Designed miniproteins, single chains, continued (2). Designs and how they scored, part 24

Each design is a single chain, and the fold is of that chain. pLDDT is the mean over its residues in the fold that is shown.

## One batch from the design tools (miniprotein)

Design m4801
Fold by ESMFold2-Fast:
Structure m4801 (fold): chain A 125 residues (1-125)
Amino acid sequence: SHMTFREQILERFRPAAEVVREYLKEQGIDISDYSLEEITLAVAIYYFKLLKKAGLISDFVYEMYLLALTKGLTEEQRKKINEIVSILEKLDFDKLIELAKKMNRPEAVRIFEEMKLLKKHLGLE
């Protein structure tokens, strides 16, 4: 069967979401009310937001990705995802990379390294 864009993104970003979830738990941040899918969507949305800010995708492409990833979600789920995006914007990505290496998640290491490079390019690191 043909995988949807959302399903493809959930598979790609899940390893990074698992690391984010573990990191937030280690920091004493209660995330028990957040699903792994909500965390995964937040990581993907923040990644695409960084690509847009860096000029690597257009505003139109970003809005289409955002729509595809959030289609069929409740207002509560959208709010939770946006709350996690705001948390991600403040996280130390060097610490996320270190944790991803300790957890043996090479796919998460690559995603966080890409996000760190984008943040550095934008003057956010």
Scores: mean pLDDT 89

Design m4802
Fold by ESMFold2-Fast:
Structure m4802 (fold): chain A 81 residues (1-81)
Amino acid sequence: KVREIVAKFLKSHGVLDSDELTEEVEKRIKDFAYGTSLLEEAGLDELDLDNTEDVTKVFTELLKSHGAEELAKEFAEKLNE
C-alpha cells in the first residue's frame, strides 16, 4: 500500500504514467535519499519504501528542503488515508 501511495503521489505530479513504481524509479528515490542528508534529517539509517513511517519522514524532509511545505503536508495526509 505504501508503494501505491508513493506512485499515486508521483503520478498526480506528472512524474509517473502509472500507479506502480518501476525498478528505475525506486532506485532513483533510494539513491537520492542515500546521496543526501535526508536519511540523517529523518533519523533513519535505511529507507524502506514499504514502511509508511520511513517514507513519510524522508519525503516530508525532501519536500520541506525544496520549500514545498504544503506538498509535504499533502503527502503526509495521503499516507494517513
Scores: mean pLDDT 67

Design m4803
Fold by ESMFold2-Fast:
Structure m4803 (fold): chain A 87 residues (1-87)
Amino acid sequence: MEEKELLEKTLELIGKAYDAFNEDKEKGIELTREALRLLEEVDPELGRELLERVEEALKKGKEEGAAAASAAADEAYDYVEEKLKKL
């Protein structure tokens, strides 16, 4: 998958995660984790760091995991938007 396709797919998953967080926190977390795995293909350091933050928060509980996933999705969204503007 080309970098642009990875970024666009990451953005799609983040959008789905935002929608899911309002009704199903577990689904929002899973969609965010999928987005971060794709982000790791583009930026291994950032993708890994954000994914590890979510995994660590999940060990503390679902509410902590959801909060960390939402924050990670926000950071990933900003990164992807800026990258796509340059492509």
Scores: mean pLDDT 83

Design m4804
Fold by ESMFold2-Fast:
Structure m4804 (fold): chain A 96 residues (1-96)
Amino acid sequence: SDDILKKAQEVLDEAKKQVEETGKLNVEELYQKLKERLGEDFISLGDVPGTGEEVIVGLNLTFPKGQKVVEISEEEFNEMVESSLNNVKMYLKNKE
């Protein structure tokens, strides 16, 4: 539903501000906020086989395994977020 997209956008906009202010993203905090607002059925952690990465399932956001805080540029994070939200938006439109 549109509610999922809106809630995801709100959490990700807060994370964008963190990246802008610090050049760092607290991935653990992001995951917990997404899980709290969108639910455990939609948000979980998955392993990306053959890589040093894990994925926040539901949004397809990938980060290095075991890193609570990652260094990331605003540009890189914004591109990841836009791709994730566009994918969610497409799925929601095709489902309704």
Scores: mean pLDDT 77

Design m4805
Fold by ESMFold2-Fast:
Structure m4805 (fold): chain A 99 residues (1-99)
Amino acid sequence: STLEELEEHKKKMEEEIKKEIEEAREEAERSGDERKLLLVEIAELVKEFLEKVEKGEKIEEVEKLTEEIIKLLEKLGADKEEIDRVEKMKELAIKKIKE
């Protein structure tokens, strides 16, 4: 079944992304680069956000993750346009969970 092959490929990609995030985190911690640490934290939160949206988890959890992502982006000096993009992602995610 092509569906089973796609699901296995997706799981492998998710595991590889997780390993890359973990390696990036270790490098950022070793370097003491606060900007790199913030970028890694944002990547980890975005991954968790996507997983919760796929699982159809509670809207409150999705909102909380979005607030944390916005907070870290603000620390990186993200402008209003970048923040508005993340807020639009939240709205689309909530709409998908409600359907």
Scores: mean pLDDT 78

Design m4806
Fold by ESMFold2-Fast:
Structure m4806 (fold): chain A 100 residues (1-100)
Amino acid sequence: EEEVEKIVKEAEELLEKAEELLEKGDFEGVLECIQEVLRLALKLLALGRYEEAIEIAEKAVELCKKAIEKAKDPKLKLEAEILQGLAEIVIGLAKRLLSK
């Protein structure tokens, strides 16, 4: 339970940092933060904390969509699209596990 609280707090801090980097136009930094957020979401799935995993992964999807819209570099757009897809897989898995 304390481990889950620490993971959620770390993910929230990374999401806040990603929003700040997005405003600065540091899309590479945004995607690095999202990669770490998704790693934490997978850790939450392993711990059976599906609702928390969904919440942080959904926020990661929104940041990926904004990065895709604002970034002009095709490589960064592709990386953001891949990360969005991974986040959507995490959400789908968590929702399926909640329904069982």
Scores: mean pLDDT 87

Design m4807
Fold by ESMFold2-Fast:
Structure m4807 (fold): chain A 64 residues (1-64)
Amino acid sequence: MEELRRAVREFAAENGVELSEEEIEAIVRAALGVGEVLGMDEEGTRRLALMLADSEILVKKRAK
């Protein structure tokens, strides 16, 4: 949980985008929820969280 928040925050920072704590929490909760339903391991859940973060970062970059 804390590891996923850190991973999402660091990934956003590496892409020059600042995500709010609310946005980070939403991404992490979505990834955990999907991972639980699909029986994903920690690694799979982390990859899902980063994919969701990538989508949000792309939207923010396009909006400037």
Scores: mean pLDDT 79

Design m4808
Fold by ESMFold2-Fast:
Structure m4808 (fold): chain A 91 residues (1-91)
Amino acid sequence: SEASELVKKAVQALNNLDVDEALKNFEKAFSLLSDAEQLALLGFLVQLVKERFSQLSPEDAAKLLAFLRRKADELNSTEIDAELAELESQL
């Protein structure tokens, strides 16, 4: 699907530490997904960010965490709140 291709591009960009390109592609992917699919992607993304966190600049890390927080809020989800707070404490 178009959403799957966008997620793949976003993950590749994040693996290359190109956070702006990753966020651009994740924003598009989220807009194409149902609420349930967005929740699943959000859970996947917080783990991916956690794995790459030590490699990110503080500015790029802050951008990713702000994106995750905004998406969690839009979905009325608290599932990633503890992990986001832990990562935010490292900034």
Scores: mean pLDDT 88

Design m4809
Fold by ESMFold2-Fast:
Structure m4809 (fold): chain A 78 residues (1-78)
Amino acid sequence: SIDDLLEEMERLVEELEAAVKAGDVQRAFEIAEEIQNVGLQISQHPDANDPENQARLMEIMARLRRNGEQLAAVLAKQ
């Protein structure tokens, strides 16, 4: 279901946040690949355009943007 996909995405974002905070660049890239795969499944789901699901996706995307900025900062120090 869309709820299961959104829960999986939120779990992956939490794991990405932890990896970025730890400076684990390899783990961060592995999780980012999983996020892309789940994101594709969400984009193809018929319920993806429902307002409640879109609001949840927008929050997830905001978290991903912040994580990307933090990962870029980590990479700049390597």
Scores: mean pLDDT 82

Design m4810
Fold by ESMFold2-Fast:
Structure m4810 (fold): chain A 79 residues (1-79)
Amino acid sequence: GPRLLVGANVTFDDGREGGLVASLDGTSGRARIGVDGVVAQGTVTFERVPETGDVVGVTATVNGQTLRGTATVQSAAPV
């Protein structure tokens, strides 16, 4: 199916705030994730296919660690 390019701000369950840019196929895909001034490559899974303006649960896996949070979707566009 078509990929979705998503930009979002995330508040993680541990209280950290960050941002992500992801390329999704369905609810999951590769992402660049920034937290505490560090940017890492990882994978994200949203609770549903995100749309611009959504507030949705997200799970990020980066460097073998799993982070859960709430994403505020700034943009979601087919590519």
Scores: mean pLDDT 83

Design m4811
Fold by ESMFold2-Fast:
Structure m4811 (fold): chain A 81 residues (1-81)
Amino acid sequence: AEERMRELLAEAARRTAAALEAAGLAEAARHLLEAVEAYLAGDLEAAEAHGQKFLEAAKDAMELVLAIEDEVLAAARAEAE
């Protein structure tokens, strides 16, 4: 379960980042990937720092970011199952 959830999170993050880059939010995409990679590595302090930078970079486009995340997570979850 944990290994599968870790795999799903990594895939969802990659797809969300690709969608953010396509939307012109490359800075937010970069911080999102760094935050998730740090989290999966157990570096919670680095994950929090990158997460804060992601939120700052995406703050004005948060509705778009959340919509992309929901679609990507749904697709990744269906593909994983």
Scores: mean pLDDT 74

Design m4812
Fold by ESMFold2-Fast:
Structure m4812 (fold): chain A 58 residues (1-58)
Amino acid sequence: VKSLADLKKGDEVVIYGLAAQSSGTKVVLNSDEEAAGLIGTKIAGVTITPQNIKIVRT
């Protein structure tokens, strides 16, 4: 099982708080660079933090 700091290409995550929805949005990471930059980016106005992202699949 990976920590958020160990996210890599091909990992699937769920992001909560997008577009006023509480159900979460599933995202597949396309590269290690994308994974490393994921925390602190904004998607649909929501800043991604370790608290609103969950690893689903690796």
Scores: mean pLDDT 64

Design m4813
Fold by ESMFold2-Fast:
Structure m4813 (fold): chain A 103 residues (1-103)
Amino acid sequence: MLSPAQALLERVREVIVASLERMAALSDPELAERLERMKEIVEASADYLIKNEKDENILLMMTGLLARGVVGRMQAIADEADKPEIKAIVAETRARLDALFAG
């Protein structure tokens, strides 16, 4: 059974991965490759934390840092792409993550 912090990390991972896939589908091939690489890093980082981090408070903190860092990079990519649809995905992702951390 997942702990509360593990369950939060898994939900955060799901939101971010889905958003990165949506952004990649709307991006040119070079930008899509960067987004796919970011997705691989996010999935690997979440898997590592779930398997290895047993402290709930540290896991919660690391989940917050992962979410903040990835959303910041997604925003930079959205600004570079300058497409309203990609910017909307980042805004939606930020709102969904804020809701997850508020609950």
Scores: mean pLDDT 88

Design m4814
Fold by ESMFold2-Fast:
Parts: C-alpha cells; sequence; structure tokens
Structure m4814 (fold): chain A 93 residues (1-93)
C-alpha cells in the first residue's frame, strides 16, 4: 500500500513538471511550490511520516486550486485523493 502511494506521488510530480511550461507566468510560481510540496510529501511517505505527508499534500492541492487553469484544479483533486488514501493508511497502521 505505501509503495503504491509513493508511486502515485511520483506520478503527480511528473505530471506537474510536464505541465509547468504551459502554466501562465502568474501560475508558474504556484506550480513550482506545489511540486516542492509534493516532493516533501513523497519523502515523508517514504519515512512513514503520514501526518507530514498529508499536510504537504493538502498545501499543494490548495495552491493548485488557486490557479486559473482547470487542468491544475483536476491535479488538485488527485492530490486530495492521495492525501485521503494516506490518512486511511495512517488509521489502519
Amino acid sequence: MREKLVEQAEGLINALETLLPFASPEDQPKLKEAIELVRKALEALREGNFDEAIKYLEQAAKLLRSTKNPLFKKLADLIEKLAEQVRKLKEEE
């Protein structure tokens, strides 16, 4: 389960990095910060620090929701789903 969540986080980082050049100049700083937050969440997941992982994922999703691009809002939804999966894993472990 943890390995699958790590894979999902890595996939989200890849998707955000791929979309970064297509972001508006106003949204690019938010995307860069969101990428760094998801990377911190990935590291926390690898260490078993679920509380920190959830915190970073929720912060990343909030930044992406503040953008004007519908694609980034969809990525925010995926990040929030990942945070909920991490929360469930924490409660079961």
Scores: mean pLDDT 83

Design m4815
Fold by ESMFold2-Fast:
Structure m4815 (fold): chain A 91 residues (1-91)
Amino acid sequence: SAAEAARARLEGLREGIKKLAEEGTEESIKALEETIKALEEVAANPEAVREEMVAAGLSEEEARAAAEVLAEAAPELIELAKEALKEAKEK
C-alpha cells in the first residue's frame, strides 16, 4: 500500500541518518544539515510538501500518505538528525 511504502522510506531515512553520523566527513555533515532543513520545512508546511511530491511524479494518494507519515515523524527525525550532526562534528 501507499502507507506501507511511505513507512519503508521513513525507515530508510532513519538508517541513512545513522550512517551519516558514523561517517563523520564534511560531506556527511553537509548532508545532515540539508536533511534537518528539509525536515523542518515538512514540519512547518506538510501541504506544500505533498504538492511538491505530486509535482515530482507521485500520485496524489502516494504523496498524501508520504507527506502525512513524514510530517508525523518529522519531530523525531529532526532530533535524530541533530544528534547525528553532533556525533559527525565530534569526529
Scores: mean pLDDT 81

Design m4816
Fold by ESMFold2-Fast:
Structure m4816 (fold): chain A 62 residues (1-62)
Amino acid sequence: SARAETARGGALRGGASEEAAERAAKAFDSQDVELARQAGIEAGRDGGSSMGGNGAAAGASS
């Protein structure tokens, strides 16, 4: 979905690994807001950048 694609792109842009980005994308695609938010935080931590997590979360919001 567009939401999952945006979440993955945001995570990768923040420096997260491909695996962490894929995890975030799947969580956002599940449409579970709590799970998606947690996955976005994990992606941000993986990349060492809050930007990754914020990008993923923003994708889920739209």
Scores: mean pLDDT 63

Design m4817
Fold by ESMFold2-Fast:
Structure m4817 (fold): chain A 88 residues (1-88)
Amino acid sequence: DIEKKLEELIKKASEVAKKMYEAGVDKEEAQKKVLIEIAEELGVDREEAEKMSNEELYLEIVRKVAEMLGLPEEKIEELLEEARKVLA
């Protein structure tokens, strides 16, 4: 169930990215639009997501996915620290 929802989310994000690239949108702007769509699917308010940086959106997505997988808060914090290191 969760795996299928994650597959649908990845597919939707990929389709949005493709359309943005085909429309000639800047790569960084296209990335932000994809991250917003993923965050919205995970229950983040679109208006709040649009105010976030790409890094903040990525971290929020990681948190929401970890919550969906039923990870305890301690493990979620560990994943967020690892995600911050990747973004640095």
Scores: mean pLDDT 73

Design m4818
Fold by ESMFold2-Fast:
Structure m4818 (fold): chain A 90 residues (1-90)
Amino acid sequence: MEAEAEQLAEEAREALRRAGEAFKAGDVDKGLEIAQEAVKRFSPKTGSAIMRAFHNIGLASQKGPEALEEAQKREIDRVEAVVREEMEEK
């Protein structure tokens, strides 16, 4: 159970990190594909959190690279917390 929570948290972190890199490169379509693929691996609760994170990272990308990096870090931390909380309840 605990090992599974750590694996899912790392998968969510990696997906959002890759999506942020795609936005930084200007490839919004690639970022969307990464987020959608990640959502299929998680519960509706965690999937919703991932899509919200993707939306917030996308909005931050319009403000520049610094805002994008800040939002990416914040949203990754938030999604990891959601994954760990959900796995603790199972």
Scores: mean pLDDT 75

Design m4819
Fold by ESMFold2-Fast:
Structure m4819 (fold): chain A 92 residues (1-92)
Amino acid sequence: DPKYLEARRLLGRMEAIARATEAGVISDEEGYKMVREVADELLEIAKGLTPEQIRDLAAEVRRLAERSKNPKIQEVLRETADRLEALADEKA
């Protein structure tokens, strides 16, 4: 599924942004902005996915939130996981 693969690429991008922010490669402000932009793109792609695929992505985003050390990035990831779960429930 090309859309599901693209969603997984965006998830990988969110993880890379979180790590770069934690390493000080990018500022907290830029990291927060970038992760929000990727999260919005992920949520748009998720509208075309199955409920099962969306729930799988939500679980991975939630695990990324639990591993993140930046509280603002953690908040965006938690909100994104919640919105993905809500979208999956609406489509079921």
Scores: mean pLDDT 87

Design m4820
Fold by ESMFold2-Fast:
Structure m4820 (fold): chain A 89 residues (1-89)
Amino acid sequence: SAEVQRLLDEGVRELRRYAEQGDAEGVARVGQRYALRLADLAPDDREVILAAIGSVLRLIGMVLDGASAEEVAREGIRELRRIAARLTA
């Protein structure tokens, strides 16, 4: 769907931008925002909701563990792609 692709493209672009600035916390915040926005496209899909929640917790955990902005962005992009793939079945 066009909306899923738009949100994925925006999210990936934003994650890369914050990673280039070395802002791991900013990357996690962006990843959280786009994971939840993608989940809102399928509010009755428990697997999508759980994937989005899991993504949020993983990115926060990585920041708390001292992961670099590049590492957090790589994981955030991976998670957004997984959620988008579920939505485009």
Scores: mean pLDDT 88

Design m4821
Fold by ESMFold2-Fast:
Structure m4821 (fold): chain A 74 residues (1-74)
Amino acid sequence: SMEELREYAKRLAEAIARAKAEELGLEVVETRVEVVGNKVIAVAYTADGKAVVVTMEGTKYEVEVMPKEEAEAA
């Protein structure tokens, strides 16, 4: 179902954000996942004040690392 695909996409986006933080040696303290239209946005917040932001649309995704303040302002 479309709801099952949405829940899968949310879990996948969060997993990518956590995996990227781990790859970078960053400690994840909190994660947030939001659906905005056709996009899934997952954010992993780190103990050193960074945010790993994953934006997914269909089969494509982008990963950005930014200061926490920039992620919260968007």
Scores: mean pLDDT 83

Design m4822
Fold by ESMFold2-Fast:
Structure m4822 (fold): chain A 82 residues (1-82)
Amino acid sequence: MEELEKKAEEARERALTGTAEEAADGGDEATRYLVQLGREKAREMLEKGASEEEVKQLYEEILAEAGKVRQEMRALAEQLAA
């Protein structure tokens, strides 16, 4: 989990400090790590005895956040390319 969080953060930092192409690529990569982190957290919650409803809600929240990050980085890439 910690490794995935670090990878997501590193990808996002690269997206913020790079070229338009790096912003787009970094945003996509950060999104993938966030989704993977969400799956790992969902599995841990199930192992701990959390309900399917609680796990589903957490997963939906993480997917929404990942989508927001991707949208922000794509918008930044478009501005940098303009």
Scores: mean pLDDT 72

Design m4823
Fold by ESMFold2-Fast:
Structure m4823 (fold): chain A 81 residues (1-81)
Amino acid sequence: MLTEEEAELLHGLLETYGKIPVRVIDEDPEDPLLHVVGTPITLRRSEAEALGLELVQEKPPLPSDELTSSEEHNGFLVRAA
């Protein structure tokens, strides 16, 4: 379950970057488990949707100077829905 502190950090990253890289660590097709790259935060897709976020797959990967390297994410991002 996502804590209030983790939700606030996630919103801060989204406000700053517009998109947050995530790594799908549990490939459950109905409700995948997501790891927010560069943080200890993990959340389900349903929890992200409850926060008004959507899971999207995008390429190319983020510029190397913004967040963790592209090898830490599966090409997925979360953004405001």
Scores: mean pLDDT 66

Design m4824
Fold by ESMFold2-Fast:
Structure m4824 (fold): chain A 85 residues (1-85)
Amino acid sequence: SPEELRRRLREAVRQIEITFEEQGLSDEEKSRMLGALVGTTEALARGVTDPDEIARAASEGMKKGKEMSYEEMRRRVEELERELE
């Protein structure tokens, strides 16, 4: 359900942010990881069940994250959480 995806997205963001602090990741690395999460979550929200399509969505999300700032990607995560209401 959208509500479950929203909860999982919020929890994944918290876990990723902990990893960012522990690993000392750069803003580019953080943005790429958030991009992958956004891409995967959007595919799941659309009802995609094909693992290959989900993996492609994650890869495309990572590329988008590389082109965006960390703050822009964080804003996109917040927008996605709102879309999953």
Scores: mean pLDDT 81

Design m4825
Fold by ESMFold2-Fast:
Structure m4825 (fold): chain A 81 residues (1-81)
Amino acid sequence: MSELQKRIDELDRRAAELDKMASRLNASAEGARAVAKTSSPSESQKYLEQAKILEQEAERAQQERDRAKKEAQSLRSQLLA
């Protein structure tokens, strides 16, 4: 395989991993928010803060995933040109 193809494959794998990570983090945040709805006011606050942290981490993973996808697409365009 070409060096370019290896780089594309690496970026695709990283994008897939980051996408799975973001999905897991968002699912965990949703779970924390669900628990917060049935919890005492003090416990609710803790779970909502946990959800917020998980959502921020998911957003970062999504941004990195998008960058990896964009780079892979650019490299594919170069390979076909």
Scores: mean pLDDT 86

Design m4826
Fold by ESMFold2-Fast:
Structure m4826 (fold): chain A 93 residues (1-93)
Amino acid sequence: DEDLEKAIKAIEEAKSPEEIVKLANQYAREFIRKGQEEEDRLRAEGKPPEEIRRVSIKAVANALIVIGDAIDKLIEMAKKEGLTWEEMYEKAK
């Protein structure tokens, strides 16, 4: 949850569409990477499939929360600037 709170705060403090997209991608990828590393560790320790699955679900859930927060912020910025989603996406490049 501390890593998730840090990710959300970074996205909320981002000043440009490009920065928001970059941070969302970085944090989402990091959550998936850490989840995979934890799954591999638990599997090596002979932990039951149910416990390994819980780690995978948490990693995916955290990645999706970060992506969702980024989308919400991009929508807010688009509304403030009177931009379409396509125009906002172009500014994120």
Scores: mean pLDDT 83

Design m4827
Fold by ESMFold2-Fast:
Structure m4827 (fold): chain A 65 residues (1-65)
Amino acid sequence: AEAVEVLARILEELTGEDHSALPREELVRRLNERFRALGLDHDAEEVARAAARAKEPGRAAARAL
């Protein structure tokens, strides 16, 4: 789903590695670990839910937030 693509993209930006081949649950787990390592109080599940609510990530998500 779209949320999986968004998660993979964010993780790639944080780590510099392509993680698009990982399953969704692994992407969520790694993103949560990275967010905590960076001192961010965000959850990968929350990010995925926000992307899903926007229906399509990008313009609609930017305006909805």
Scores: mean pLDDT 63

Design m4828
Fold by ESMFold2-Fast:
Structure m4828 (fold): chain A 114 residues (1-114)
Amino acid sequence: NLEELRRRLEEVLEELRKTDPYVGLLYAVAVLVAEAKKEGRIDEVMEQLEQLFAELEKRAEEREAELQAKGRAGDRTPEVLEEAALQASAIVMRERKITPEDLLRLYERYQKQQ
């Protein structure tokens, strides 16, 4: 389900937190898609990822509005920067039209480098 996928994404991202945010997000999504392939659930997981990215966009907008309301517009706390970096990474990934096949290829490449 969506909550389980979100929790798994957060777990994988935590392991990759010291890498570039875009590369970390790409690899985390690649892991989730590889797991989904074993279960025959790629289409479901891709739809859930699109929903999660839409939720991240909405949350970033709400967070900015909240900070502005508190007179803290432009605050660069670690949490705000992490949300912004993840959001920007999700947008770039969507704009590049990355396919499940691209993600599976990325997962294989990463495993060979370990």
Scores: mean pLDDT 68

Design m4829
Fold by ESMFold2-Fast:
Structure m4829 (fold): chain A 65 residues (1-65)
Amino acid sequence: GNAKEKKLKAKGLLLQSPLLSVSEIAEKVGVSKSTVEQIRKEIDELEAQGKVEELLEILEQYQEL
């Protein structure tokens, strides 16, 4: 599978479904838990920095998958 597409799916799920656990997202997307944890840290950092435009772009790209 396309690793870039899988990471984008994980990002979209983290943003749209914050109640999902790292394990559930990893299983749904087909990536490791470590990959999902790294993506969560990246999203948390973007939110902390107020990079709303980057978060919206991720959501738009996820919707177009």
Scores: mean pLDDT 80

Design m4830
Fold by ESMFold2-Fast:
Structure m4830 (fold): chain A 65 residues (1-65)
Amino acid sequence: MEELEKRRKKMEEEAKRYGKIEVVEVTEDTVYIRLKSEDATEYSGLAIYAIGAGIETGMSVKIVP
């Protein structure tokens, strides 16, 4: 449970840093996020970044509409 709190905190900080990533839900193994970008290139960059952050924290990242 403390591990989950740390992972949630890290994802929350990264979302806040970019301002275009919304954390919708956090489970034990998965973070659900929404990306707020109308530019296809920026959207792709944010998606790659979010997946990378998930791998570093040992969580799966899923992008929702």
Scores: mean pLDDT 69

Design m4831
Fold by ESMFold2-Fast:
Structure m4831 (fold): chain A 70 residues (1-70)
Amino acid sequence: SELARLRELVAAERAAFQERLATDDVRRKVLLAVSEGGIRLGHALLKKPEMRDTGLKALKRGLEALAEAA
């Protein structure tokens, strides 16, 4: 019946939507982990004058990942 076909299409669309949400959540979690690691590494490296440029790059990458996660 037409009603059974509509129910099947709604179920398929709902499943596809849930899969997209799960992918976005994983992506956000990865970006937040990269952000935390980058900021922490940046601060540690900035304590050494010879590592200042590398530390600033790590901090910048961490902050960019944080902004992308929003």
Scores: mean pLDDT 81

Design m4832
Fold by ESMFold2-Fast:
Order: C-alpha cells, then structure tokens, then sequence
Structure m4832 (fold): chain A 74 residues (1-74)
C-alpha cells in the first residue's frame, strides 16, 4: 500500500468517525479521542509529503468543524 493510499484510508476513517459520532450523539471528548487515535496512526506513517500532510490536516479540521456545528445546533 502506498503512502498516499494509507493517508486516504485515514481520511475515510475520519469521515466514518464524524458520521458515527453525529448519529450516536457522541460527546466532544469522545469524538476528539477517536480523532486523536487517527492522528497517531497518521504520525506513524513514514515518508508523508508536505502536500499529503496538509491534505490530512485540512480534512481533519473540516470534519471537526462539521461535528462541532452539528453539536452546537442540537
């Protein structure tokens, strides 16, 4: 599996975490703990380019923002 494929899998895991956390009315703390585990997996990947790192960070911030907007709107 390529570095890019590993990063894309982690982005898809973050999307699933957001969907599940919204569906299950998860707390902010529970959501953040799951996102931290994905970040740890990302940090274990060697050879990640700056472009892939920025892509991952952008998607993580977007998904966090979507979760927080939903949580505050409830």
Amino acid sequence: MSVEEKVEELIEEMKRIREESIRNRASIDDFLKKMEEIAKKFNSIEGVSEELKKKFEKEALRLLGEFLRHHHAS
Scores: mean pLDDT 82

Design m4833
Fold by ESMFold2-Fast:
Structure m4833 (fold): chain A 67 residues (1-67)
Amino acid sequence: TASMQQFLARIDQRIQQIQAEIAAINAQLATETDPARKAALQRELNIREGILGLLQGMKAWLRRKMA
């Protein structure tokens, strides 16, 4: 439905945002030399990877419901 297509578009926007944040954290990790800061960045990366997985799962579920 049109409402489901709009919801999918919003999920896609959030996925793109989270992917951009993950890319930024990975760029920071590539140049970071402080172990404590690396650990903090790794935690931020793990959290965002988890959120990305949930959003991708939700998108897959919605696509199945629309088919």
Scores: mean pLDDT 87

Design m4834
Fold by ESMFold2-Fast:
Structure m4834 (fold): chain A 76 residues (1-76)
Amino acid sequence: SPAEQALIEALKALRETVRNNGSEEEIEKAKAAAEAALDAFLAANPDLSEEEKALIRESFERLVALLEKEWEEKKK
């Protein structure tokens, strides 16, 4: 689906920004884009249960937190 593809692309962009030691502004923009893409993906999949949506959000939040931690460690 277009929403799924957009989410995958947004997450790849966030990962690349972390790997390229992007600025704080670039990380925040990439993170915001990924969060918006996740919201669009969940809205496009109304057949997902509340439990499934919660698990997807939790997995997303964990991934973003790991990427942010990697970026912060490189910034030291």
Scores: mean pLDDT 84

